# Designed miniproteins, single chains, continued (5), part 10

Each design is a single chain, and the fold is of that chain. pLDDT is the mean over its residues in the fold that is shown.

## One batch from the design tools (miniprotein)

Design m16338
Fold by ESMFold2-Fast:
Structure m16338 (fold): chain A 92 residues (1-92)
Amino acid sequence: VTREIGILLRAIGEGLENKPTVTLTEDGDTVTLTVKGATPAQKAVLEEVAELAREQGADVTLTISGDTVTLTIKNASAEVKDLVRKVAKALS
């Protein structure tokens, strides 16, 4: 099983338990995902997305403030952008 599939399955499962407010912004190879009202499990999913993107050579900034998570990925590959879009949809 690829790591991306595992992340998506967790995002889907956690999205069924809690529906946070999700905002996704894309500007070329820069993707910003803001999740408001995230559970600890949803924060863990976003931390795994950040780790995967970093392992693939992207510049990643992850900020957690209370139940708000902001994930900014620069130099995102097409695969990372697709994963972030799917995670955003799963959590919405």
Scores: mean pLDDT 84

Design m16339
Fold by ESMFold2-Fast:
Structure m16339 (fold): chain A 72 residues (1-72)
Amino acid sequence: MAEALRALAAAVNAAARLNGADRVGVHFRTREEAEAFAAAALATDPAVASAEVRPVQVGDETRYLALLTFHP
């Protein structure tokens, strides 16, 4: 799990840089997965300035948004 989330974070960061994005949001089913992704993103790419996890309501289910911001 953690290794897969680290790989996903690296791929997301690479895609963001290719598209010039200053922010990226990724949705997860669990808070633990979102927090692990946020931590992995901060650890793998120095361009990531901050990462935060927010609960979001989708219908009757709570999902978790991992929001990454990048240095300008």
Scores: mean pLDDT 73

Design m16340
Fold by ESMFold2-Fast:
Structure m16340 (fold): chain A 86 residues (1-86)
Amino acid sequence: AEELAREAFRAAVAGDAERALALAERALELDPRSEEALAAAVAAFRQAGDEALLARLEEAGREILETEGGNEEVALEAILELIREA
């Protein structure tokens, strides 16, 4: 899960939107509560604008917030704002 999230983020930074989306979706599928997977998926979404991925990111983000990660809530809220702006 973490490895896929990091690969997705690297692909997004390199401008490979298709690969970034595929890896981010797989990372979220394996670990929907992973902050790294959510961040990688947001980066991939910003490159490609995939509507199905957007819906999954919103759901994953809510599940992570419900986990109550202390100060991680602020970081997750920022990620969710990026998702909502799309």
Scores: mean pLDDT 62

Design m16341
Fold by ESMFold2-Fast:
Formats: sequence, C-alpha cells, structure tokens
Structure m16341 (fold): chain A 68 residues (1-68)
Amino acid sequence: SSKTQKILEITKETFRRLADLVDDYLKRLIAARKAGDEEAIKAAKKELDARIQELLDEFRKKIAEIEA
C-alpha cells in the first residue's frame, strides 16, 4: 500500500540518520579516550542519547501522521 511505502521510506531515512549519529559519537569517543578526557567521554554519551531520543520522537510523530 502507499502507506506502507511511506513508512518504509521514513524508516530507512531514520536508520541512515541514526548511523550518522553513531559514527559522530564513535569519532568523539575515540578522540576523548585517547586524550584521557573523562568529561568529554560523558558529554559525548549524553549528546548521543539526547540526539537519539529526538530522532525517535520525530520518527514516532511521522509514523502516527501516516497511520492517522
């Protein structure tokens, strides 16, 4: 159905964006660990968690609008 295709497209977009967030996090984590910067390690994790939550909230909203 057209609704199914829209859901698949949004899901693929969301997973691509999630992959980018993880890549950015890993780069920051590796740099912080090499520097021995515990505060930077914690900050990177907090930012990742916040950005994932925002992405999931946006995803849920978009899916709800299609299923309405």
Scores: mean pLDDT 88

Design m16343
Fold by ESMFold2-Fast:
Structure m16343 (fold): chain A 88 residues (1-88)
Amino acid sequence: MEELRRRIREALAPVVGEEEAEAAAERLAALAEKVASLPVEEQREIIRRFRESMAEGLAAESDAALAAAAREAGELLLEYLEEAVRRQ
């Protein structure tokens, strides 16, 4: 969990600043922990919807730097959630 929070913070900090990056990382890590505690079927549905939502949101983002940072943070969150599903 701490590793996920650290990596998300490092991805966002150059674009949104350290304070906002820390808050976003903490919020996303808490969300990941909550999702990982749900039944596997529900986790898979959330992962699918998040992947679709992220693709649409990134396509609509006109700020290239913000889009790149959001993509990195989103990919880190997805990798964590997909690994949690694989671990059973």
Scores: mean pLDDT 80

Design m16344
Fold by ESMFold2-Fast:
Structure m16344 (fold): chain A 58 residues (1-58)
Amino acid sequence: SAADAAVAAREAELRARADRWLAAQSKTWSPEQLAAARAALDEQIALETAALRAEAAA
């Protein structure tokens, strides 16, 4: 559906931003810090995506 396509596009945008930010941090942060940050960003993107899907279903 158009709503599903829009949510998928937004998720891709958020993941691209997260990847760029993590790449910038990779020069100064430890692998453990990067892994923790990635996990937190993945969780946040999942929550935002779920909220957008719920909003579209209402």
Scores: mean pLDDT 85

Design m16345
Fold by ESMFold2-Fast:
Structure m16345 (fold): chain A 55 residues (1-55)
Amino acid sequence: SAADEAAARNLARATGISLGTARAAVRAAKKRGVEVRPDDSAEALREAFGVAMGG
């Protein structure tokens, strides 16, 4: 969705990862029940990324 794309772009900006990796992370986070919003703070986005990709 457009919101997922915006969240991925913000996550990439917050963490320095590639946009492709950020898109995969947003998808993984949603699969684990973690919602990533485009208007979330950089800290919240990094936490969601850690949950999605960290284990």
Scores: mean pLDDT 73

Design m16346
Fold by ESMFold2-Fast:
Structure m16346 (fold): chain A 85 residues (1-85)
Amino acid sequence: GNEEEKKELEKFIEELEKKIEELKKKKEELEKKIEELKKKLAENPEDEEVKEELKKLELELQLLEGMIALLEGIKAFLEKKLEEL
C-alpha cells in the first residue's frame, strides 16, 4: 500500500471525528433549548410562537441526528478501508 494514501485517509478520518464531536455538542445544546421551550409551552400551551420555534428546533435535531449517523457511517467505511491497506 501507498504510505501517502494511508496518511491522507487517517487525516480524513480524524477530520470526520472532529466534525462528529462538534455536531454532538450542537445536538446537546439543541436538546437543552428544546427542553426549555417544552417547559415554557407547559406553562402556556397556547403560545403559538413557542410551538413554531419548538417545531423548527425538533426538525433541526432530526437533521442533525441524520448528519451524525451519516458521518459515523462514512467514518466506519473509511476505517475498514484503512485496515485493508
Scores: mean pLDDT 87

Design m16347
Fold by ESMFold2-Fast:
Formats: C-alpha cells, sequence, structure tokens
Structure m16347 (fold): chain A 93 residues (1-93)
C-alpha cells in the first residue's frame, strides 16, 4: 500500500509547513511555551528541538532524515512520546 505521488507531495508540503511553523513560533515566548506543552517537554528542550530542526533543514536533509534524527535525540533524552510520534510522522512522508 503505497501513497500516490500527489498524496506524498501534499504530506511533504504539510510537514515542511509544520517545521517552519514550529521554528517561527519558537521566536515568540508564549507560543514557545504552548508548543512545549503540546510536545510534553520544557521550553528549553523545545529550543533544542528547533535548533536541531533548523540545522538539519539548512544542511538539506530530507523529512525522513530529520524525523530519524529527532527520534534518536528524543530517545537519548528520554523525552515525551509526543515528540517521538511527531518524528515518526515526518518519516512517513
Amino acid sequence: MELSEEERERLRQAAVRTLKGIIEASKDPEKLEWLAKQFGITPEELKELVEKIQKLMDAGKSLREIGEEILRWAEEKGLSPNVKKFAELLKKV
């Protein structure tokens, strides 16, 4: 059961938009705190996540590679299942 190319493109666009939205929201202290609560992590851990995402995007990494690196980082830090679920969603596009 493979996604169509059009479905994969829509999912990739949604994922990229989500990553950019997270990076942009991290610049606002209130939005940073809200997002940290949604991921079940601290605002400081969310800043680390944002810096990692930005670095990987700047390096031209694929959404799958970004998801794999976030998953590894979250497992090493013992972070909330919500961060791991987010990483797994990135790997599916």
Scores: mean pLDDT 80

Design m16348
Fold by ESMFold2-Fast:
Structure m16348 (fold): chain A 57 residues (1-57)
Amino acid sequence: SEEARRLIEATRAAMRRATPEQVKLLGESAVNYLKKKGYPKEEIDEVRRLAEEALAA
């Protein structure tokens, strides 16, 4: 969905200037928000993958 995409993009932008611990917290917060809003598992998994990619970089 568009709302999930906007949240994912905002989270990714914040992660670029964050420490590894902050990246984990941002990813967890985004996942929690999407779960509360009832977004599908596929979109939640996308956020997890983005956080993993940011930590690997």
Scores: mean pLDDT 72

Design m16349
Fold by ESMFold2-Fast:
Structure m16349 (fold): chain A 57 residues (1-57)
Amino acid sequence: STEEERKRLLEGAKKGAEALTALGRPDAAQELLSRVEEALKKGDLEGARKIMEEYGG
């Protein structure tokens, strides 16, 4: 469950970053990935989810 959620969040963040890059916002894409990766590194799945919601992913 937790491992599957972590993979789902990381996959979603990558898709969100790809969309931001396509919109000409590579800095926002890098920020999204960095923030999600940091939250997942800390085991903060709820924080990662909230970050993704803020970026529309």
Scores: mean pLDDT 81

Design m16350
Fold by ESMFold2-Fast:
Structure m16350 (fold): chain A 98 residues (1-98)
Amino acid sequence: MDEVLERMEKLSKEQLYEFAKKLIELVETELLPLFSPEAQATLRAIVGLIRALIENDAPKELLLSVIESLLAAIRRLASPELYEWFLERVKELVEETE
């Protein structure tokens, strides 16, 4: 987690925006269907906030903070195995954006 967060902090605002768009697509398509309705509602709310921040040209620091909240929520709601799989996918997305 800390390595991924440090790498995201080093991204430009434009790179972080591209990463965030890919991250919400990954969460909506591959992750959300695996969760309970209550967990899905929580994750959809955070994803919706990320989408709104992108659409309103929000500061990089604010977008990064909400992405950190999304990752923390997934860590709490997912099994350890699902979280490790997701974290590796997130790491790949950061590397593709760098």
Scores: mean pLDDT 85

Design m16351
Fold by ESMFold2-Fast:
Structure m16351 (fold): chain A 90 residues (1-90)
Amino acid sequence: MEEAEELFKEAEKLIEETKKKVDAAKSIEELEKVAIEGKEKLLELAYKIRDTLSKAGKEELGKEYLEKIIEMIKEFEKHVEAKLKELEEK
């Protein structure tokens, strides 16, 4: 359980770090790459949490964490879109 919580905290930290990279993006292409890489790493952490909990016989809990990270990715995508709009609106 604690290991899964630590991985979830890593996902939260990854979002914060990726938001900073989004802010530093100099082009739409850079912004897209940063957003895609961040989303892929978040999903990787979600699957790692799931696999850790599955090995402990807690598959349902693993699904709950996966769903939470998917929700976080959704909110992150809204943040990326807002920043893209900000860059377009001088």
Scores: mean pLDDT 78

Design m16352
Fold by ESMFold2-Fast:
Structure m16352 (fold): chain A 89 residues (1-89)
Amino acid sequence: AEENLKKGREAFKKGDYEKAVEYFEQAIKEDPNNAEAYSLLGEAYWKMGDYQKAAEYFRKAAELYKQKGDNLKASIYEKMAEIAERKAA
């Protein structure tokens, strides 16, 4: 969970987005309700130009933030998903 998020962020900072995805995917397998892990997956796919997957993961992050009552973060990731969907088209 936290260790995989940390390793994923370190890989992301180095520009190793494929490795970052692997760590963030492991984090969501350990904690499927981790909204932050889904948002970071979306950002990693965005950096790789996979806007369709970026949109998918931003939407999942928004849903989880909304379930937690974090309406501000939910709104942010909903908008990021919309932008990613337009880029994928």
Scores: mean pLDDT 87

Design m16353
Fold by ESMFold2-Fast:
Structure m16353 (fold): chain A 117 residues (1-117)
Amino acid sequence: SEALELLDRVRRVADELFDIALEIAKKNGDTEAIERIRQLREEADRVFEELKKLIENNAPYDEIVEKLRRLRDILGEIVGIALEVSTDPEEVARIRQLAVEMNRLLDELEELIKKKS
């Protein structure tokens, strides 16, 4: 499934964003940020599994889009945390590049699902 392939690509980019954010938070000794990042990652993993099941079962467009919107919110929050804790211009540039790629993949996924509805 092309939709499942796009979802998997979103998950890979998201995993890199989580890894970068966590590494920066650990480097800074920011225990609160570490815990928040871990909680967001657990929630994102849950939403990814729910989206996978909805797509596999050809669920209604509105149900998939609601979960996709939830995923966008979680991933937007992790980008915000990563940018907040980062002081290195190279780290900031990488975070921004990953955020742009992630949003592009999410937009492609939403459009593909809409076309099949």
Scores: mean pLDDT 88

Design m16354
Fold by ESMFold2-Fast:
Structure m16354 (fold): chain A 119 residues (1-119)
Amino acid sequence: SMLAEKAEEYIRRAEEALAAGDYATALRYAWRAMRLAAEAGDEALMERAAELIVRVLEAAEGRTYSPHMRRMLRETAIAAVRAGLDDIVGPAAELWDASETSEAAADAAVADARARMAA
C-alpha cells in the first residue's frame, strides 16, 4: 500500500537523521512512520518504527536502556498510536479526531517515558 511505502520512506529518513545525530528530526520521522504503518495495518512496520524511536531516545540520552525499559517504551508508543487508528469503527470525523489525539498522546507518552528514564 502507499501508506506502507511512505512509512518505510520515513523509517529510512529517520535512520539517516539518527546517524547524523539529529535526534529531533529522527523522532519526528519515526513517529510519522509508526502512524502510517498503523493506518496500513502493518504491525511489523509499526514495531520497527517503535524500535527506532527507542534507539533515538537511547542515542539522545547517551545511554543504553535495560531490556525492560526498551520494551516499556516500545509498548507505550505502540499503544498510543493504536488507540487512534486500530479500530475502524465510527465516522471519518471521529477517526480524524482520534488520529490527532493519538499523535499528541503518543508524543506525550514518549516524553513521559523519557522523563521516567531519568530515574
Scores: mean pLDDT 69

Design m16355
Fold by ESMFold2-Fast:
Structure m16355 (fold): chain A 62 residues (1-62)
Amino acid sequence: SMGTELAREIIEQVGNPHLGAAVAAGYLLSKGYSREEALEALIGAGVDRETAERGLEQGSKL
């Protein structure tokens, strides 16, 4: 999906899985993705569920 590709690119550019997940989550949420859609995009990008959920929590504060 478009969200998955965007998340993958952001995480690759950031170069850190935890920070990358938070930045990608914040970006997707800012573009109108729901929490569930952003979670699926992060998991599709290869992020484990725990890291993705933590990233969403942190990303929502950015």
Scores: mean pLDDT 84

Design m16356
Fold by ESMFold2-Fast:
Structure m16356 (fold): chain A 83 residues (1-83)
Amino acid sequence: MLEEIAEAAKAALAEDPENIGALTALGIALLKLGKYEEAIEYYEKVLKLNPENVVALSNLAEAYKKLGKEEKAKELEEKVKEL
């Protein structure tokens, strides 16, 4: 199911590379699958399009925590707190 969601999101992104909903869905699916580094790439793409996207900032912080990158996670959490 999560892999099917990721494939559907990738198909949507092939039609519209700036589809924030599809980028976010793919990031979440990858995070749940334990593919933290790939999830980070898609959340960063969301933030390039919308720098104040709280969902992307929060999930990006979680992905960095899962990878043991606490300083990067803290920086992202501080950005969320300012919003």
Scores: mean pLDDT 81

Design m16357
Fold by ESMFold2-Fast:
Structure m16357 (fold): chain A 79 residues (1-79)
Amino acid sequence: GLPAEVAERLAELAREAERKLAAGDVEGAVEAAAEAIRLAAEAAGEELSEESARAVAQQLVDRHGPEAAVAAARALAEA
């Protein structure tokens, strides 16, 4: 399992992504998803830059729509 602090932060980021998207702030949702991806990678022992994490989150949104950012953040929080 993830450290409790990491799990709590991932849950916060998932809620932030959902809140931002509900407000029409797609860029804010991408930023929250990017930070969730970065934290999950670090917890798995993988290094991922902020730029790389943001690129992954943006690509998900570009291919699958803005809801993909929220879906990614939620999936990581539930892992």
Scores: mean pLDDT 84

Design m16358
Fold by ESMFold2-Fast:
Structure m16358 (fold): chain A 66 residues (1-66)
Amino acid sequence: MPPVSTADAVAAVTRLVEDYKPTLSDEELREIAERSAKVLATLAPNEEEAEKIKKAIREAVEKILG
């Protein structure tokens, strides 16, 4: 598989959070997003992109949840 880009990782976690938002609490959604960000970061082509993925996902989720 090609390495996961920051944009693809953000889109995947954003979709996951939106899909579960009606069912889960904001705290549970944050936990799932953090866990998913860590997993997706392992698929990054290098350490710089891994850190970028984790930060971008966290920022995107906080914008959705407030």
Scores: mean pLDDT 79

Design m16359
Fold by ESMFold2-Fast:
Structure m16359 (fold): chain A 70 residues (1-70)
Amino acid sequence: SSKREQVRKLVLESVGFTIRGIGLDLDGDREGAKRDFEEASRKLQEVADLTGDENDRKLAEKYRERAKKL
């Protein structure tokens, strides 16, 4: 697959984990939310590694920090 296709797939997966994690956090499932935010961060870090974009790296860090606070 092209780099653009790989980035698209990783972004879509990270969005899925983020939406699910937010829902779990709102429901008080801290352990589930933590796992989903850790997975979203991992996928976004892979995006940052492929793009070299500082904004993608900052987004990955945001979700890693959110997971740590749970």
Scores: mean pLDDT 87

Design m16360
Fold by ESMFold2-Fast:
Structure m16360 (fold): chain A 95 residues (1-95)
Amino acid sequence: REVQARILIDLGRYYFKQGKLDEAIKYYEEALKLFPSAEVYLELGRLYDQAGDYEKAISYYEKAIELDPDNEYARKRLAEVYRKLGEFEKAEEVL
């Protein structure tokens, strides 16, 4: 299941780089169903952040941090989203 989820994550990344967001989301969601991981939540957060859907980006980054609290990358990405929204105090709180 983990190996299958990894292949789906790689496909999601491939379609994301191609600008095919719907396909990328589909593969990331399938990966999440097979093997929920901080990595999949982080990829979904990054996709929605780049798409400008900051509410979904925050939700997925929070899920990534919940599964892996020591993930500084996820916390820094969440802080950047809060800064884009002008929520500077919230940005400091997640670091």
Scores: mean pLDDT 83

Design m16361
Fold by ESMFold2-Fast:
Structure m16361 (fold): chain A 93 residues (1-93)
Amino acid sequence: SALKERVIELLRKAVEILKEALPEKAEELDALLERYVRRIEAARSVEEMLQVLAEFRAEVQRLMDEHDVPEEVAGAAFARIDEALRLVLDALA
């Protein structure tokens, strides 16, 4: 699926931004990415992809809040996640 490939690429970009800010959490961030990539690949509907992305965004928010990630880094990571959400929402229209 071209949609799934684009979404996964955006999740990878978001995690790469976070790994630059939190290199000591790189293994945990890679594990988080792999879990959500599998869930996106397994998703059977656009609605299921939206749920997975909302949960990913919430997990990323918790991680950033816990580790006092700078607002510019947080904003860049969220921009990639929000782009993925927009692509999935546009597929519903």
Scores: mean pLDDT 87

Design m16362
Fold by ESMFold2-Fast:
Structure m16362 (fold): chain A 94 residues (1-94)
Amino acid sequence: SMAEMMAQMEEVYRRTAAEIYRLMRGLSEEDQAILLSALADLRLAIREQDLEGLESLRKKVEELAKTSSGLLKEALELLGRTIDEVIEIYRRYS
């Protein structure tokens, strides 16, 4: 059902957001802003059931991770895996 799909996506988001917030404690304000923006875009795409938006965000996060290092890279790679998981949930219910 749509409700079950949304509940699974929201739980995946919540888990990832908590871990990203933990990683953010070691990051600059500039790097934190990048992650907060990506989390906001992910939350919006989940709420709107926007597969195209999820795929676009996945590509942006992958490109950012390639040029990043340390905790920022770790956080972006976690976001990438989370977006993949959300897309898989969407496809399972579509």
Scores: mean pLDDT 89

Design m16363
Fold by ESMFold2-Fast:
Structure m16363 (fold): chain A 98 residues (1-98)
Amino acid sequence: SAAEAEKKKKEEEEIEKLKKEYEQTWVAMLLGIHKIEKAPEEVLRVLEEAYETLDLEGAARRLEELGDLETARVLRLVAEKAEEIARFLVEQKKKVKE
């Protein structure tokens, strides 16, 4: 029904919002750590752009070109897990309410 389609759309919008918040939180943490460790300015700029755009795959590719393979791997893992974690949290919220 139209009502079920609208309910599903709102659920997908909540999942997308949580996914973005999860990705943004991890990028902010990585940026903070890299600033403390005095990482190269080029690496910091890639992470700052990733925080604004949430293009984690594009950021990972640029980090690999800069030789930061470990941060690139972490960004890809964050992107892969973001949707799974967001869906899990939305489902947990439903079970707690009813």
Scores: mean pLDDT 83

Design m16364
Fold by ESMFold2-Fast:
Structure m16364 (fold): chain A 89 residues (1-89)
Amino acid sequence: MEKEKKKAELEKMTIEEQVRRAYDLFIELRRLYGDNAPVEKIKETIEELKLVAEILKKHPDPGLQQFADTLLKEAESIEKAVKEREKKK
């Protein structure tokens, strides 16, 4: 339910606002990961970043699609690192 609400809110934004939100989420995700923030907070940020990236990927602009693909790859990389951290507990 929260994922659907976040997606709807992001879809109401302009392209420029979506790009800015994606960039801000990406910076926040890297900060949270570097600071060893709670795994739950990192996962929430990854999910929101994936949602905005999926919205950007739907635009017919190849630059936005490439940007979205880069964000998805970075989110997946951090998600994998977080799962590896959990396995060592």
Scores: mean pLDDT 78

Design m16365
Fold by ESMFold2-Fast:
Structure m16365 (fold): chain A 65 residues (1-65)
Amino acid sequence: SSEELSRLSREIIEKVKQGELPSKEEIERLAELAGVDPEELERLLKEKNLDGFDRLLLRGYLEKS
């Protein structure tokens, strides 16, 4: 759901900002909800590339629309 996507993306961003790594399950679930590749999402989060993260989620949203 869009609410779950918003909640989970906020939680993941906050963890990354705090220097914590999100769990594999959180990354896979967010990727499923956003319609994006979980490996690409994990790579961006490990790099702390939040701009790339936002662009990936936006692409997933546009592809579903």
Scores: mean pLDDT 80

Design m16366
Fold by ESMFold2-Fast:
Structure m16366 (fold): chain A 74 residues (1-74)
Amino acid sequence: SPEEKLEELVRELRRDVLAAWKASGGDRQAIADVVIRGTRRLHELLDEHPDFDETKAYALLQRALDEVAAEIAA
């Protein structure tokens, strides 16, 4: 389902952001590159599922990024 694909994408993005942060020693460009790739994947998912709630999808992505940012800051 689109919800399952979105959940997987969000989980992968969170993992990849944390991995990039740890591997790069907090390099903002490395983190930005991962976020750009994740956002592109979300656009691809929305193109594949045009009946999916785009506003909800972007809200879930933003929440995941906020949660990762809070984890990094802690």
Scores: mean pLDDT 81

Design m16367
Fold by ESMFold2-Fast:
Structure m16367 (fold): chain A 74 residues (1-74)
Amino acid sequence: MEEQVLESTKKFLESLGYPEFAERMVALYRELRAAGRPDIARAVLTAGIHLVLKGKSVDEAFAEVERLREALEA
């Protein structure tokens, strides 16, 4: 079921014109899940989607996602 959510999220971001962002966000989500931090994985994925929906650039969205990840892992 988690793989279906990731595929749906990837397709959604690709439909917005962000295929590279989609690939990197899915990779980050999987990395955090493998590290035993599913709550952080969900938080950063949700934040990334919201940032691109607000019209942030891919670079701005990644910078904010990385900042959120660091804050949650502290």
Scores: mean pLDDT 78

Design m16368
Fold by ESMFold2-Fast:
Structure m16368 (fold): chain A 72 residues (1-72)
Amino acid sequence: SMEIEEIRRLIEEGRFEEALEKIKKLLREGADPEELEPLIELMRKLGAPKEIILEVEIEIGIQLIKEGVAKF
């Protein structure tokens, strides 16, 4: 979880746009959305712009839909 630690540091530094891009990349590479939800909550608590929070939530929604249509 080096990537998660990097994202957390970016959020703590107020680098929300960089954190957003890292989160989106991880989601597109197949990261578990559940691992990223605490980071998004941290962004909300630290005052990230609503547009950034919405962008992450949209990407999570897209990935969850893709997983929901996967066959086992």
Scores: mean pLDDT 80

Design m16369
Fold by ESMFold2-Fast:
Structure m16369 (fold): chain A 60 residues (1-60)
Amino acid sequence: EPLRAVVVEDYTATSPEELTLKKGEEVEILEVVDREHVRVRNLATGEEGIVPGSVLRPIG
């Protein structure tokens, strides 16, 4: 079963590899990049990118 998380605070992408997320959006966690960053897919838009893990809370 895919690992899901909810966005707990707004995040604005600072580079082309990152994803902008809004509080309350749900994402699928695709990969742990490093200690502080994960690659996710936004379930509403289908867009993929890297975000800080600190803006996410797992829901599964």
Scores: mean pLDDT 82

Design m16370
Fold by ESMFold2-Fast:
Structure m16370 (fold): chain A 61 residues (1-61)
Amino acid sequence: MLPRPQDLMRASIQLLDQLVKQGKLSEEQKKEYIKRLEEHARRGDTQGVMRTFNEAVTLAD
């Protein structure tokens, strides 16, 4: 089953925190991605949450 948008958002935020601690993502980039994740989750847009998270992970590589 597809995860709930809010649960996926929380998991995404936790991983973004780890990427910042590893020096792979800036605090400013994390803040912008969190804002986008929250907007998609608020709408129940699970695909938007997933896409936004994948963009952040790709940027961190």
Scores: mean pLDDT 81

Design m16371
Fold by ESMFold2-Fast:
Structure m16371 (fold): chain A 78 residues (1-78)
Amino acid sequence: SMQARLDELVDKAVAELKKTGKATIVVEDKDKQVALTQGRMAAREVISRVPAEISSIKVEEKDGIATTTVNLKKKPKK
């Protein structure tokens, strides 16, 4: 299901963001608007689970592929 895919992407992105201070979330859909909406929802969920200052959030869409990149202001402690 879409929700299960988003949950998996969010869990992975949260782990990456905590480890590296940067996470990339890629959502693909035939409908560009759906891809962008799912990408934005995933990014919001990732940010809500990481208690750190966000430096930047970039959302890019190309051919139904929405890429959201989240960067922390400071590298997380190991």
Scores: mean pLDDT 76

